# Designed miniproteins, single chains, continued (4): the designs that were tried, part 37

Each design is a single chain, and the fold is of that chain. pLDDT is the mean over its residues in the fold that is shown.

## One batch from the design tools (miniprotein)

Design m13261
Fold by ESMFold2-Fast:
Structure m13261 (fold): chain A 99 residues (1-99)
Amino acid sequence: SAKEALKRMLKENLTPELFKLLIKFIKGKISDEELKELAILIAKMNDLDVEKVKNMNDEELKEFREMVEALIDNLMEELGLKSKEELVKLLEEVLKEYE
């Protein structure tokens, strides 16, 4: 199930911090500083240049925001979710059970 897939991701590759930042992003409550923190976490997971990500300018940060939107859309498709609200609820439930 989607919930079991997300629990596995948390145990194997993702941190609770990443899920919390994704929830804030989906809700439209993420700050530019938190968006940079999300970028650093994603860079670490994908063996990308963390120092380059730390020094992102406003234009690069906008491009990263678009990339995260695409990643969220892909995640929703893979999990069979119909709305961003369903994804938020699922992420919050998984975090509550993990912590």
Scores: mean pLDDT 77

Design m13262
Fold by ESMFold2-Fast:
Structure m13262 (fold): chain A 94 residues (1-94)
Amino acid sequence: SNKEQGEKLAQQLQQTIAQLDATLQTYKDNKVYLPKDVKDKLDQLKAQLQQLLDQIQTLIKNNQPIPDSLKKQAQDLIKQAQALVDEIRQQGLE
């Protein structure tokens, strides 16, 4: 259903934001400097994911359908965030 799909998407967005937060915290705790361009990209993706999560949660709360454009945007941002986390891990920065 639309509600189930929306709730699943919101959960994926929340998990993705949590992964980005965990990645940032790991660098901070280990006193390892994340390159500025990577940090800026991570901060930007986190902000975009949070904005999209807020929009999707509002639509779910109001029992409104989630536009396909928003679903695609969420999927694209999740993939970008996962790719960034994987890249950071592969470079041994964690």
Scores: mean pLDDT 83

Design m13263
Fold by ESMFold2-Fast:
Parts: sequence; C-alpha cells; structure tokens
Structure m13263 (fold): chain A 108 residues (1-108)
Amino acid sequence: ALEEEIRRLIEEAEENLRLAEGLKDMTLDELEEVKKLPESPLRKEAIKLYEEAIKLYEKAAELYREAIRLAPTDLERARRLFEEGQRLYEKGVELRNEAARLYVQHKS
C-alpha cells in the first residue's frame, strides 16, 4: 500500500508539474501579446494579473518537484506540498483567466 501510494503521488505530481510548466509557457506568450497593445488601464491590469499567474505557476512547479523528491522518504509532507502546489496552480489559472478576459475586453 505505502509503495503504491508513493508511486501514485509521484505520478500525479509529475503530471501536474508538466501542466504547470505548459501553462507558464502559454501565459508567457499571452503576456507578450498583451504588451503589444496600446497603453491603457486594462492593459496594465492584464499585465499585472499575467505576471502574478506566472509566479504562481513557478511556485506550484517548485512545490511539485519538492513533493516528488520527498515522497519516498516523507509521504505526508510530500502530500501537503502537493496540495499547496495545487492551490497555487488553481489561483494562477483564475488570474490568467481574468487577464485573458481583460485582454478580450480591451480588443473589443
């Protein structure tokens, strides 16, 4: 059971790490596009939200890597780090979606 729980946590953390890194890259591209728009309050807010989302994805990725490293030795700590990473990832997605909404509003 314990070995199976360790393996499952590592597999899930590795998948979430890939997702966080992929969303970071996508969000960096979206940030670069919004910076090409004319200066406005909407552009400024969208840039801020995209930058905050990127930082949250980076912190989530670090927590997932730490969870993977610790899982064989301290499964309970690894689980807590994984859960913290998920919370930060979800917050990053919320901020990225808000930034994208502001971008569409500015473009309209």
Scores: mean pLDDT 89

Design m13264
Fold by ESMFold2-Fast:
Structure m13264 (fold): chain A 103 residues (1-103)
Amino acid sequence: MSDDQKIADAENDLAAAEELLRRAEELLKELERKIKEGASESEIQKLYRQLASTATAAQILAVAAIWLSEGLDPELEARAREVLERVKEVMKRAEEEVKKYLE
């Protein structure tokens, strides 16, 4: 694979990761709201599974973007690493909210 192709693939993966991160952040807000409103366990489980799936996809694409841009585009690599950290924070917060709900 050429360096130009690696950068193009990294840009595409990062764009997809950013869109999935945005969706995961929206699902987190909905999860927090539904827990506060006393939604059913089934509804909370469904939202958490959708969030976890979306965040996992975002993580995979962000990691791919890091690997493709590493040593070739420091700005693109830094942006991909920022997306990865934000995905981890969304998952951590979702896990904490679900743990409080189950207690």
Scores: mean pLDDT 89

Design m13265
Fold by ESMFold2-Fast:
Structure m13265 (fold): chain A 70 residues (1-70)
Amino acid sequence: SSIVSFQVSSAIKAIGFLIEADKNPSLTPEQKAKLIKLANEILNMFKNKSTDKKKIEKLIDEAQKILDKV
């Protein structure tokens, strides 16, 4: 279903944010901590099979804005 595809894509993006937090030397410790927190929130929503697409999109947008500033 479209929601399951969205959930899987969101989980993959969250894993990408965790990799960035670990490997990107341009991120400050505060930015890394925020990325980890946002990624874990997305992954927790995936684990719980959340259908709250707007909240997931907002979390992804917040994480992406951190990366866009670097």
Scores: mean pLDDT 87

Design m13266
Fold by ESMFold2-Fast:
Structure m13266 (fold): chain A 74 residues (1-74)
Amino acid sequence: MKTVKEETRVVGSDGNVMKTITETEGDKETITRRVVSANVPVHPDSHTTFILENGVLVKVEVHLHSEADALLLP
C-alpha cells in the first residue's frame, strides 16, 4: 500500500505556494515539490498539512504563527 502526505506551505511574501507530496511505498519514498504562483497575499508563517492514507483523509493539521492578542495565558 502507498501512503501519501500532502503539505502546503507559503513561500515568500509574494504568495507563492509550495506543495510537497510525500509518497511512501515499501522502501521507496518519493518526494514531489511543486511551486504554484498564487498571487495571493498570504502569511508565510501559516501552513496546512493533509495526511492521506489510501486516498482517505486521516488527519488535518493547521499551524499558524501569527501575533495573538495574548489570549493564550498558560
Scores: mean pLDDT 54

Design m13267
Fold by ESMFold2-Fast:
Structure m13267 (fold): chain A 71 residues (1-71)
Amino acid sequence: SAELEAAIAAAKAALPADVAARFTLTPLSDGSGYPYAVRVTVAGRAPFVLSGFRSPETLRAALVGLMRLAE
């Protein structure tokens, strides 16, 4: 959705460009049943899904925290 894609873009914009570039954040709309879900891919780790969020804002905050802790 546009809201989900905007939340992903906002999360990446909140971090230094070099940190944000290390992560590939893919919105999930494949029928998995997860509202506001993102697949996270970063070098050195198996891909994983961040899901179960009730709003794009909550997902954005979670993505920022995740990327910040992984740098």
Scores: mean pLDDT 76

Design m13268
Fold by ESMFold2-Fast:
Structure m13268 (fold): chain A 92 residues (1-92)
Amino acid sequence: MEKEIEERKEEILEEIKKLPSVEQLAVLVGFRTYFKYAKEGKPELGRREGERAYQEALAKGKVLTPEEREKILKEIEKLLDEHYEYRKELAA
């Protein structure tokens, strides 16, 4: 049970690590926006607003320093952990 969730989180994080820095930032902003609305019981709105935030971040094309990339990856990992813990509580 826990091992399957942990493996899935690792797969997602490894896939994100392979993306260009601009896309890593876009993923963080999009997922953060989605999860905010999903926790409020508005997952459909979260998906639309998350997609908008993702596309806006890509369009800005901000070049990240290695330090900024590390912070973004840690924030994504934290959001994934919070999302899966929330899902686990709902399933219990």
Scores: mean pLDDT 77

Design m13269
Fold by ESMFold2-Fast:
Structure m13269 (fold): chain A 75 residues (1-75)
Amino acid sequence: MSDDELDATIRAVTDAIVAGSTDPEVAARLSQLVSRKIQEGDFEGAIRLVEEARDAGLISQEGADRAIATIEKAR
């Protein structure tokens, strides 16, 4: 993946997390953790973080589904 493709993926995922969250601090923290996993090439770990946040009620189902779909396309 090129740096431009990586940046675009991170942007799309963080936008989905922010749109799906009612708490900006939670959205920022989750976005930071997920972005780190994507930068490391740990796409499975990134998906797991989004799923755990959804299950904990920290992000909406729609936001989680969009974030996961974006990560899956980058694999």
Scores: mean pLDDT 82

Design m13270
Fold by ESMFold2-Fast:
Structure m13270 (fold): chain A 65 residues (1-65)
Amino acid sequence: MVDPAEVEATLHLIRAVLAEKAGDYEEAIKHYERAADLLSPVDPEAAQIYRDKAEELRKKLEEKR
């Protein structure tokens, strides 16, 4: 069975992807960061990928100024 934190992280990733597709980068960033926090103790490599994705989206928000 997967870790319960991985299940919760997966739900946040689904929300992040949907928000990103909708152009809601602020919501996507929050969900990617939450997924990364949940994955950090069990899968630090995946956590870093999602933190990097959140940073990319923050840069896109700054460009929309």
Scores: mean pLDDT 80

Design m13271
Fold by ESMFold2-Fast:
Structure m13271 (fold): chain A 90 residues (1-90)
Amino acid sequence: SIEEILKELAEKLKEVAEDKSLSMEEMIEKMMELLAETAERLRKAGVDGKEIGELLSKLKEVLLNGYIEKKSPEEIYEEMKKVIEEFLKK
């Protein structure tokens, strides 16, 4: 289901954010990989391409802005989780 795909994304993003062995750049790379994988899964689940594009754009903006603004991994994760939760309310 769409809810299960997005719940799995949130759980994996949390694990990446909590992985203290990763540099900030490695964490961003892993998170970007998870976003790409999730986009494909949502597409196969029949989600509209426009809706997938909007979700991905918002998540990438949070990730990029968090990096530029020197936000903590935890803060970046919490903002990404909020975007995912807002998408699920549609």
Scores: mean pLDDT 87

Design m13272
Fold by ESMFold2-Fast:
Structure m13272 (fold): chain A 102 residues (1-102)
Amino acid sequence: ENIQLAELLKRFLGELADISAERGSGVTTRVLSRAIKELERLIEKGQVTQQALIDILDWVAENVTDPRVRAAFRRVRALIQQRPSVSQLQAAIDEELARLRS
């Protein structure tokens, strides 16, 4: 379900925002916070589509400057384009967060 994928992406964005704040990246933290608010709006209105998720990920990738964060978004975006299961997206997010915390 697209709503479950959106909830997982919201978790990913939130954990990335926390990591970015700890590293002093205020710009990246603000970009991620705006993406979270847009995902929340789409979920509340029942407007979660695959294209809407891709558009949010593309907007974040265009507006973050950290190459590690940008690479993580590119990989997650490519997976979303392939219509992943909830478990596939969960595993990918956990792997990306593990890379960024290492």
Scores: mean pLDDT 83

Design m13273
Fold by ESMFold2-Fast:
Structure m13273 (fold): chain A 84 residues (1-84)
Amino acid sequence: MIEELVKKLEEAQKRIDELMEEYAATGDKALLIEALELEREALRYALEHAEELAEYLGLSPEEVREALERRIRELERRIEELRA
């Protein structure tokens, strides 16, 4: 399970990096929004598996949940600003 979680997060990060490189080249805000939405989805998935992720990282589940929830809120605000 943790192996699948890490693999999914790594695959998401690779796609985010590709979208961000394309955004840097083109200035297309739609690519930036797609990258942020993908990061948000990946973090939501990680939040569902916060206990396993905390065990893997040597952190408390509470610390992992707080960090993930904070980042998700930041991403949601930024996505809303970009869509406005």
Scores: mean pLDDT 84

Design m13274
Fold by ESMFold2-Fast:
Structure m13274 (fold): chain A 75 residues (1-75)
Amino acid sequence: SPEEALKLAYEALNKAKTLDDQIIASLGLMGVYLAVKAGDYETAARLAEKTASLIKDPEVQKLFREAAEKLREAA
């Protein structure tokens, strides 16, 4: 589940086309990755959801929301 969430966040970054979405997705992926490595899946899920709320591209938003759901299932 956390591995699947990280894959979704990485796919979101790869789909981000605007500089703003690329910056937000990069910071979001980094935060989610660090929280997952710390075993803090609740914080990882919250960071993924917050990242989604800041992204403008609906496809990129959806991937971070799906990542948050996978992380909530692991918490």
Scores: mean pLDDT 87

Design m13275
Fold by ESMFold2-Fast:
Structure m13275 (fold): chain A 72 residues (1-72)
Amino acid sequence: SKEAEELAKGYLQASEQALQTAKELPSIKDVALEASKIYQKSGKKVKEDPSFAEEAKKEAGEQFKKIEKAAQ
């Protein structure tokens, strides 16, 4: 669906942003690289099966919180 495609694009963009964060902030590189990998996986899953959108959102939210804590 169009909604699933937009969601998948959002996760893939978040993955790219996390990769950029890993390059710019070496102190949190490992956390940012892990988040990038999870966002990419979430984007692929949602594109293949939209029913995973809720699970993907929860997992991505947990990674965002880990980056936020590490950056403080």
Scores: mean pLDDT 78

Design m13276
Fold by ESMFold2-Fast:
Structure m13276 (fold): chain A 63 residues (1-63)
Amino acid sequence: ETVVDLLKEGKKPEEIYEFALRQIKEVDGIEDEDEARKKLFETLDRIKDNPVAKKIKEAMEKA
């Protein structure tokens, strides 16, 4: 399951955020939630023109 699949399924932004956070923990080997959140936000900021990244960033701001 990908972030795109979650968006197509009509998953809530917080569910997409949770998924993306877990992906960052897996990819970067980060166990600390605050570190993972910071890394995710930085990653989203690099691809801010991507609609999927925008949705996840919005979810992070609401969480």
Scores: mean pLDDT 69

Design m13277
Fold by ESMFold2-Fast:
Structure m13277 (fold): chain A 73 residues (1-73)
Amino acid sequence: PQQEVFDYAVELAKELKEEAAKAPKSVIERGKALHSPETIKKIAEATGMSEDTVAAALAMKEEEISARAFELL
C-alpha cells in the first residue's frame, strides 16, 4: 500500500541520513530526476532532513537495492 511505501522511504532516508549528507552532487541530481519534488518535500518534512539529502538517500536506496539483488545471485 501507499502508506507502507511512504513509511519505508521515510525510515530508509533516516537510516541513510549520514551517508546521504556525504553524497556527491550527481547522486542528489539523480534523486531529483527520479522522484517528484512533492515526494521529496514530504519525506523531508517527515524526517527533518533537507530536500537535497532526501533526494540523495532515495537515489542511494536504488543502488543498494540493485547491489543487494546482485549479491543474492
Scores: mean pLDDT 70

Design m13278
Fold by ESMFold2-Fast:
Structure m13278 (fold): chain A 91 residues (1-91)
Amino acid sequence: SRDAILEKLREEAVGKMKEKLAEIKKAIEEKDYKKAEEIVKEIEKEIEEMQKIRDLAEKLGARTAGYEYAEIFIEEGEKVLKEVEELKKKA
């Protein structure tokens, strides 16, 4: 079903972001702030690309699986960026 596809897309986005967050936390623990910043910039760039997909789909009046994935990816990516900002406040 469509709902099953959306659940799989959410699991993929969540899994990818959990892995990136774990890598950022490891880099911070190792005092490799350059590595942590590079991963943050990768997440920001991927969010920007997903925002372009979302905005194009809205302009075309089409809600596709790509639009729904972009919304999920942006949400999960923004959660990771917020957690990283909280970690920076404690460092």
Scores: mean pLDDT 81

Design m13279
Fold by ESMFold2-Fast:
Structure m13279 (fold): chain A 91 residues (1-91)
Amino acid sequence: AEEHRRRAFESTKRQLEEIAKLYAEAKTDLERDIIEGVADVFVATQVVASRHLPEEERRAELEGMKEAVDATPGLPADLKARIKAIVDAAL
């Protein structure tokens, strides 16, 4: 029981570290704002709500975030791809 919890936390920590790296590499305020939004959704779905959020709702939140990132004008294609890769790793 505790081992599954520990593994989930460690996986989430590594993914948050990748998000933090994207933030450090961001060139515009738009990029920073979007990465902050991604981090917020990620923390909500993976850290604070992970035990109480049904799997279907967790997947819907992550998929919705991918769609929102793709729909954001002015974001570089490489940044969109990197964010989607992090989200896919959490799905």
Scores: mean pLDDT 77

Design m13280
Fold by ESMFold2-Fast:
Structure m13280 (fold): chain A 95 residues (1-95)
Amino acid sequence: SLEEKLREYIEKLRELLPQLDPSTQAAVEKLIETLERFLETKSLQDAIDAIAQVTLLYIHALLRPDDPVYAELRKLLEEIGDILTEIEKQLVAEQ
């Protein structure tokens, strides 16, 4: 399911945390908290908040284009963004 995939990507984000700079680490930790909140609430607002955080963090990660850790971070963020967009579509259709 999309929720199981989201949980898998949260764990992958946690694995990258020690390799990130302190500012990016704090932003990723905040994203993980928002994603975990969404998994508990299933609310459209929490999904939208997570999408916004993914977008801003992706832009920030572009500041280190040659760093393979930040390349992996960008890839995870793209995959999380795709999952959240699909979840948002399903939640809107159920209203």
Scores: mean pLDDT 85

Design m13281
Fold by ESMFold2-Fast:
Structure m13281 (fold): chain A 60 residues (1-60)
Amino acid sequence: GATEGLLELVETILEENKDLLTEESKERLLKNAAETAKERVSEEGAEALTARVEELLAQV
C-alpha cells in the first residue's frame, strides 16, 4: 500500500545517504516524515510509519 511504498523509499534514501546524516538532520527527517505521513495515510498508519522511520534512523 501507500505506507509500504513510502517506507521502502525512505529506507532506500537512508541507506544510500547514511554517511551524510547528522543527528540534527535525522531529527529533521523524522519530523518531516511524521508530518508527511499524517497528510498521506491514516492516523494509525502515520504512527506506525513514523515509528519505523525512527527505527531506521537509529540504525544509521
Scores: mean pLDDT 70

Design m13282
Fold by ESMFold2-Fast:
Structure m13282 (fold): chain A 71 residues (1-71)
Amino acid sequence: MEEEERKLLLELAVKKGYLSEKYANRPDVLTPEEAEKLREFLRELAKKYGLPESDVVTPELLEFIKKELEK
């Protein structure tokens, strides 16, 4: 996953309460449990926008992540 895509996903996950605010500033220190929560969140986000479930940020998902961050 691209570094910028990962940062946006982490920021949104923190904003939605899936991760602690601390993880938005240090994505490289995620625990295995937090990484699993990110994957779960990514799949739920894909489902919400009618996209195929994915364990990685696709270009389509990245656009919707940006829209969710604006809310």
Scores: mean pLDDT 68

Design m13283
Fold by ESMFold2-Fast:
Structure m13283 (fold): chain A 100 residues (1-100)
Amino acid sequence: MEILKEAIELEKEAAKKLKEMGDEEGAAHEEHHAEVLEKALKSGDLKEAIEVMEGVVDDEKNHLENLKTNHPDTPEEVIELEEELKEKLEEKLKKLKEEL
């Protein structure tokens, strides 16, 4: 499951960047996503991995919507990072589903 490993790396890189920008809550959110994806990877079950990845993508979409709607003071760079992460994760999910 190379695609899932790539998704885990994207989440870890996003968490690191958010922490460097002073967004400790955002960083913790992405670190949690990396942890749940790592557990899915260890299961070795492709169907479970897809279900977990779908949950991560949905949670990322909800988090981004919440930032835009309820936290208008969020730095533009944080919004851009979260949008780029969402798009990359959606692409990884699409590729992972093609392995079914």
Scores: mean pLDDT 86

Design m13284
Fold by ESMFold2-Fast:
Structure m13284 (fold): chain A 53 residues (1-53)
Amino acid sequence: SLDERNATFLKIVYDKSLTPEQQVEKMREAGIVFHPTLNEEALLESIEKSKTV
């Protein structure tokens, strides 16, 4: 479900033990796919921004 995907995404994003590259891999393992307009660089930048709020 969308709520489960969001919960998984947030757990990965806020997991300080993971590098941004590992966060991308974990999201792929969880079935969270990139939006067609997002590349890996843009996704990693978004993750970093979300960590700093």
Scores: mean pLDDT 63

Design m13285
Fold by ESMFold2-Fast:
Structure m13285 (fold): chain A 90 residues (1-90)
Amino acid sequence: SVAEDIAAWRASLPPTLERVEANSSAAEVEAARLLARAQEEAARLLEEVLANPTPEVIAEAEARIRALERELRARTAPLLAEAAAIEAAA
């Protein structure tokens, strides 16, 4: 079901990096926060689908999940690249 697909997508998001707290750059912290916000929004969309599982609500949730995934990739990619560049320069 689409609700199961949304739940599976949430589960597929990268796990919280072990040791983010010790020497994390601002870019790494921001990337982690963006990921957490995406997981929260996905949870909210899943709740909407479970509360009102009409084809229209399901289609809207699918579209929003795809948009959220694209936005997350677009926002995190430069932050992770910046973090990698800083680490390489150190």
Scores: mean pLDDT 69

Design m13286
Fold by ESMFold2-Fast:
Structure m13286 (fold): chain A 63 residues (1-63)
Amino acid sequence: SMEEMKKYAREEAKRLGLELSDEEIEEVVNFALGWKRGLNLPDSMLKPLISLELYLIGLERLS
């Protein structure tokens, strides 16, 4: 569900030391959902895509 994915994204962001607003968390989930939908990826890929987006945000903020 959307709420489970938002919860996952919040916990992953905390684990990575990223300070993200609720709006930014929702954007991360929506980005992952859009990518999954566009590439016809299975539901099992959604959490990996959320983690990837969070890692990329972290890298950009360090640059």
Scores: mean pLDDT 84

Design m13287
Fold by ESMFold2-Fast:
Structure m13287 (fold): chain A 56 residues (1-56)
Amino acid sequence: GASAAEKLVARRELERIEALLAEGLSYAQVAERLGLNVSGAQMRRARERGLAILAS
């Protein structure tokens, strides 16, 4: 399982992503708003990774 520090980082990043998705943004738009040079598919995988870390 993930450490407490890894879960804290994952939770904070997930909260940012979830807030932007709640505004109706696509994953590609979330990446743009966060200043990340990644695809929407990569952004979706980052969210899935965060959820997996929190579930461990």
Scores: mean pLDDT 81

Design m13288
Fold by ESMFold2-Fast:
Structure m13288 (fold): chain A 61 residues (1-61)
Amino acid sequence: SSRVFKPEERERLKKIYAKRSGVSVAEINSLPEKEQLLLLEQAESFEAMEKAIEKLIEKRK
């Protein structure tokens, strides 16, 4: 993959994936790097979705 994540991005995205999927960050860290990168790409989509939902909820308060 041509996608490269900075260390701080990896930690943030792992937490987002863990929250959405119900798995621990430690479990994500136990996966091979290639599989971790796939989860991080998925976590970026989760992050964008969560931010959009939060903005909608805040506007309705």
Scores: mean pLDDT 78

Design m13289
Fold by ESMFold2-Fast:
Structure m13289 (fold): chain A 71 residues (1-71)
Amino acid sequence: MKVTVYVPSTDTDKEIDELKEELEKLGIEATIQRTPAPGYYTVLDENGDILAHGRTISEMLKKLEEYLKNK
């Protein structure tokens, strides 16, 4: 599955690399984009549909895993 993930601009390169590793473990190919606004982590599919969002990486990943189990 190919997705785009929007992350807060305050995230470090280490946090982004850790997120990519976690997504690869779920079998997801991710393009990570920083947003200039403080806010949420948002996962979009190839069609731009929101699959998951959360205030933290952990919340977003939990919602994404729930989506993958229920599809």
Scores: mean pLDDT 76

Design m13290
Fold by ESMFold2-Fast:
Structure m13290 (fold): chain A 90 residues (1-90)
Amino acid sequence: SERVEELRREAVELARRQAELAREHGGPLGEEIAEKFERAARLVEEGRFEEAIEIMDEIIEMGKKLDNEGLIVVGEELRELARELLEAQR
C-alpha cells in the first residue's frame, strides 16, 4: 500500500512536471505533448495503470517521430513506473 502510494506520487509528479516543461519548451507540439502527460497523470491517480501505459507508449512513439531523445527517455521512465504500479496492484 505505502509503496504503491509512493510510486503513484512519483509518477504523477514526474508526468505533471513534464507537461509544464512541454508547454514552456516543447515548440509547436508542446500543448499536445502536455495534454498527453496530464492525461497520463490523471490515469495514474485513478489507478488506471494499463491505460496510462498506453498513453506513455504514444509519448514514446511521438518522441521517436520528432527525434526527441528527452521525450523518449521520460516516456520510457514513466512507462516503467506505471508497469511497477500495475504489478504492485496485483
Scores: mean pLDDT 85

Design m13291
Fold by ESMFold2-Fast:
Structure m13291 (fold): chain A 71 residues (1-71)
Amino acid sequence: MDLATVSLRIKIPEELAEEAKKKAEEILEKYNAVSYSIKVEGDTLSITIQAETQEKAEEAAKEIKKAIEEL
């Protein structure tokens, strides 16, 4: 089965980077992602999501973006 892959980069204040990473991890666990990678580089959060379907990967990415915007 081909896995869907979605990548996103979000610019955030450095003070919130660790908090944003924690929120992203919680959301990825909720959406049952097959695998993921999260990198914090100063004011940038880079996330790669692999899920069973493109719909699930996109839903997870959307929730992550919303959660980080609310920080």
Scores: mean pLDDT 79

Design m13292
Fold by ESMFold2-Fast:
Structure m13292 (fold): chain A 78 residues (1-78)
Amino acid sequence: SELDDLLARRAELQARLDELNRQADALAAEMRAKQAAGTLTREERQKMVFDIASLTVQQMLTFVEIRAIDRKIAQLLE
């Protein structure tokens, strides 16, 4: 059914968002740890900032897709 398809797609996107959140948290923690230890090079900082920004965009896009599906599910249940 349309509802079953939307629920399956939502679950897939939620799993993707959870994975992106884990990756972002891990990178932020690594960057903080290297900064505190004084081992963070300029080149590593630039790469990590870029990677975090890229993950943030992916998180936002995935969240927007989940919200769109949630609106469709809500409409079907009215």
Scores: mean pLDDT 90

Design m13293
Fold by ESMFold2-Fast:
Structure m13293 (fold): chain A 86 residues (1-86)
Amino acid sequence: GPPPSYEAIAEELEALLPVAAEVGRNTPALTAEQMVRQARLAAELARAMAEAGVSWEEVEKFARELGDNADMEEAVRKIIEKMKEK
């Protein structure tokens, strides 16, 4: 089968942003906004991984470093920032 790549994952996640928005429209507005925001962060993370050429092991390392943070959105955003600094 085709190899999983960060570029392909980023493209797929970016393509799912309109779907996430549509799913959100069928739920309470607060939940809809949260789902779209999480989907966008996932797409941004995948894109940052593709550009930085990092492994899932490195992502896990960054996640563990930020694991004390109860705010998952903030944690993901910090991981993206660390990858941009690499």
Scores: mean pLDDT 62

Design m13294
Fold by ESMFold2-Fast:
Structure m13294 (fold): chain A 68 residues (1-68)
Amino acid sequence: MPSFEELLALLRAAAAVAEEQGDHDLAALLRRMAEEARSTAELHRLLSGLSDEQRAALERALGAVLAA
């Protein structure tokens, strides 16, 4: 199971991928979530608040991170 710090690192990596793809809004959102989250539970709550479109974009960015 990834630690809270590992999850934050994945979010920052996904934000970098989103920035490279020109999705500056998603990159800013993911960076802000990584900065504001105080616990794994709070991070899960923030992720659950994403729209279906934002979630799909995050999944694509994470897929790119994990494929690297």
Scores: mean pLDDT 79

Design m13295
Fold by ESMFold2-Fast:
Structure m13295 (fold): chain A 87 residues (1-87)
Amino acid sequence: SLAELIEFTRELVRRAFELSPEEQLAALEELRARVSTLPDAALAAELIETLDKAIAVMEQISDDEERALVFAITAQEVLERLERYAS
């Protein structure tokens, strides 16, 4: 459900700096899969593009703190978009 997707995304924002690099990438891939099922095709496409770009950037970052910042910013952007859609 949309509420479960929002809570999942909120949890990722909350735990951004507690997750390992492997868990961060897996979490964004899971978020991408969940977002792909949204009934709004335009929103789904925008969020998938945001997530795909973030995953590609994170794979190139060797610094754990910089990677965690990209993860946190991306998860927060997705959360804000989902919360606006739910309003």
Scores: mean pLDDT 88

Design m13296
Fold by ESMFold2-Fast:
Structure m13296 (fold): chain A 60 residues (1-60)
Amino acid sequence: GPGLDALLARARAALDATGDPRLAAQLIEHERRVLERAVEVLGDPAASEAELRAAGATTP
């Protein structure tokens, strides 16, 4: 289904980026952690805007 296809696409992209299944798994784990933090920040109206702006501004 669409959910599984999305998960496989993310896994393939991570594998292509790293060339290593262990590093790909670590990248996905890091991405999940960042998403969990983003949800936490979005759930906190006092901090969400400033933290999202800071994250966006620090893109290389």
Scores: mean pLDDT 69

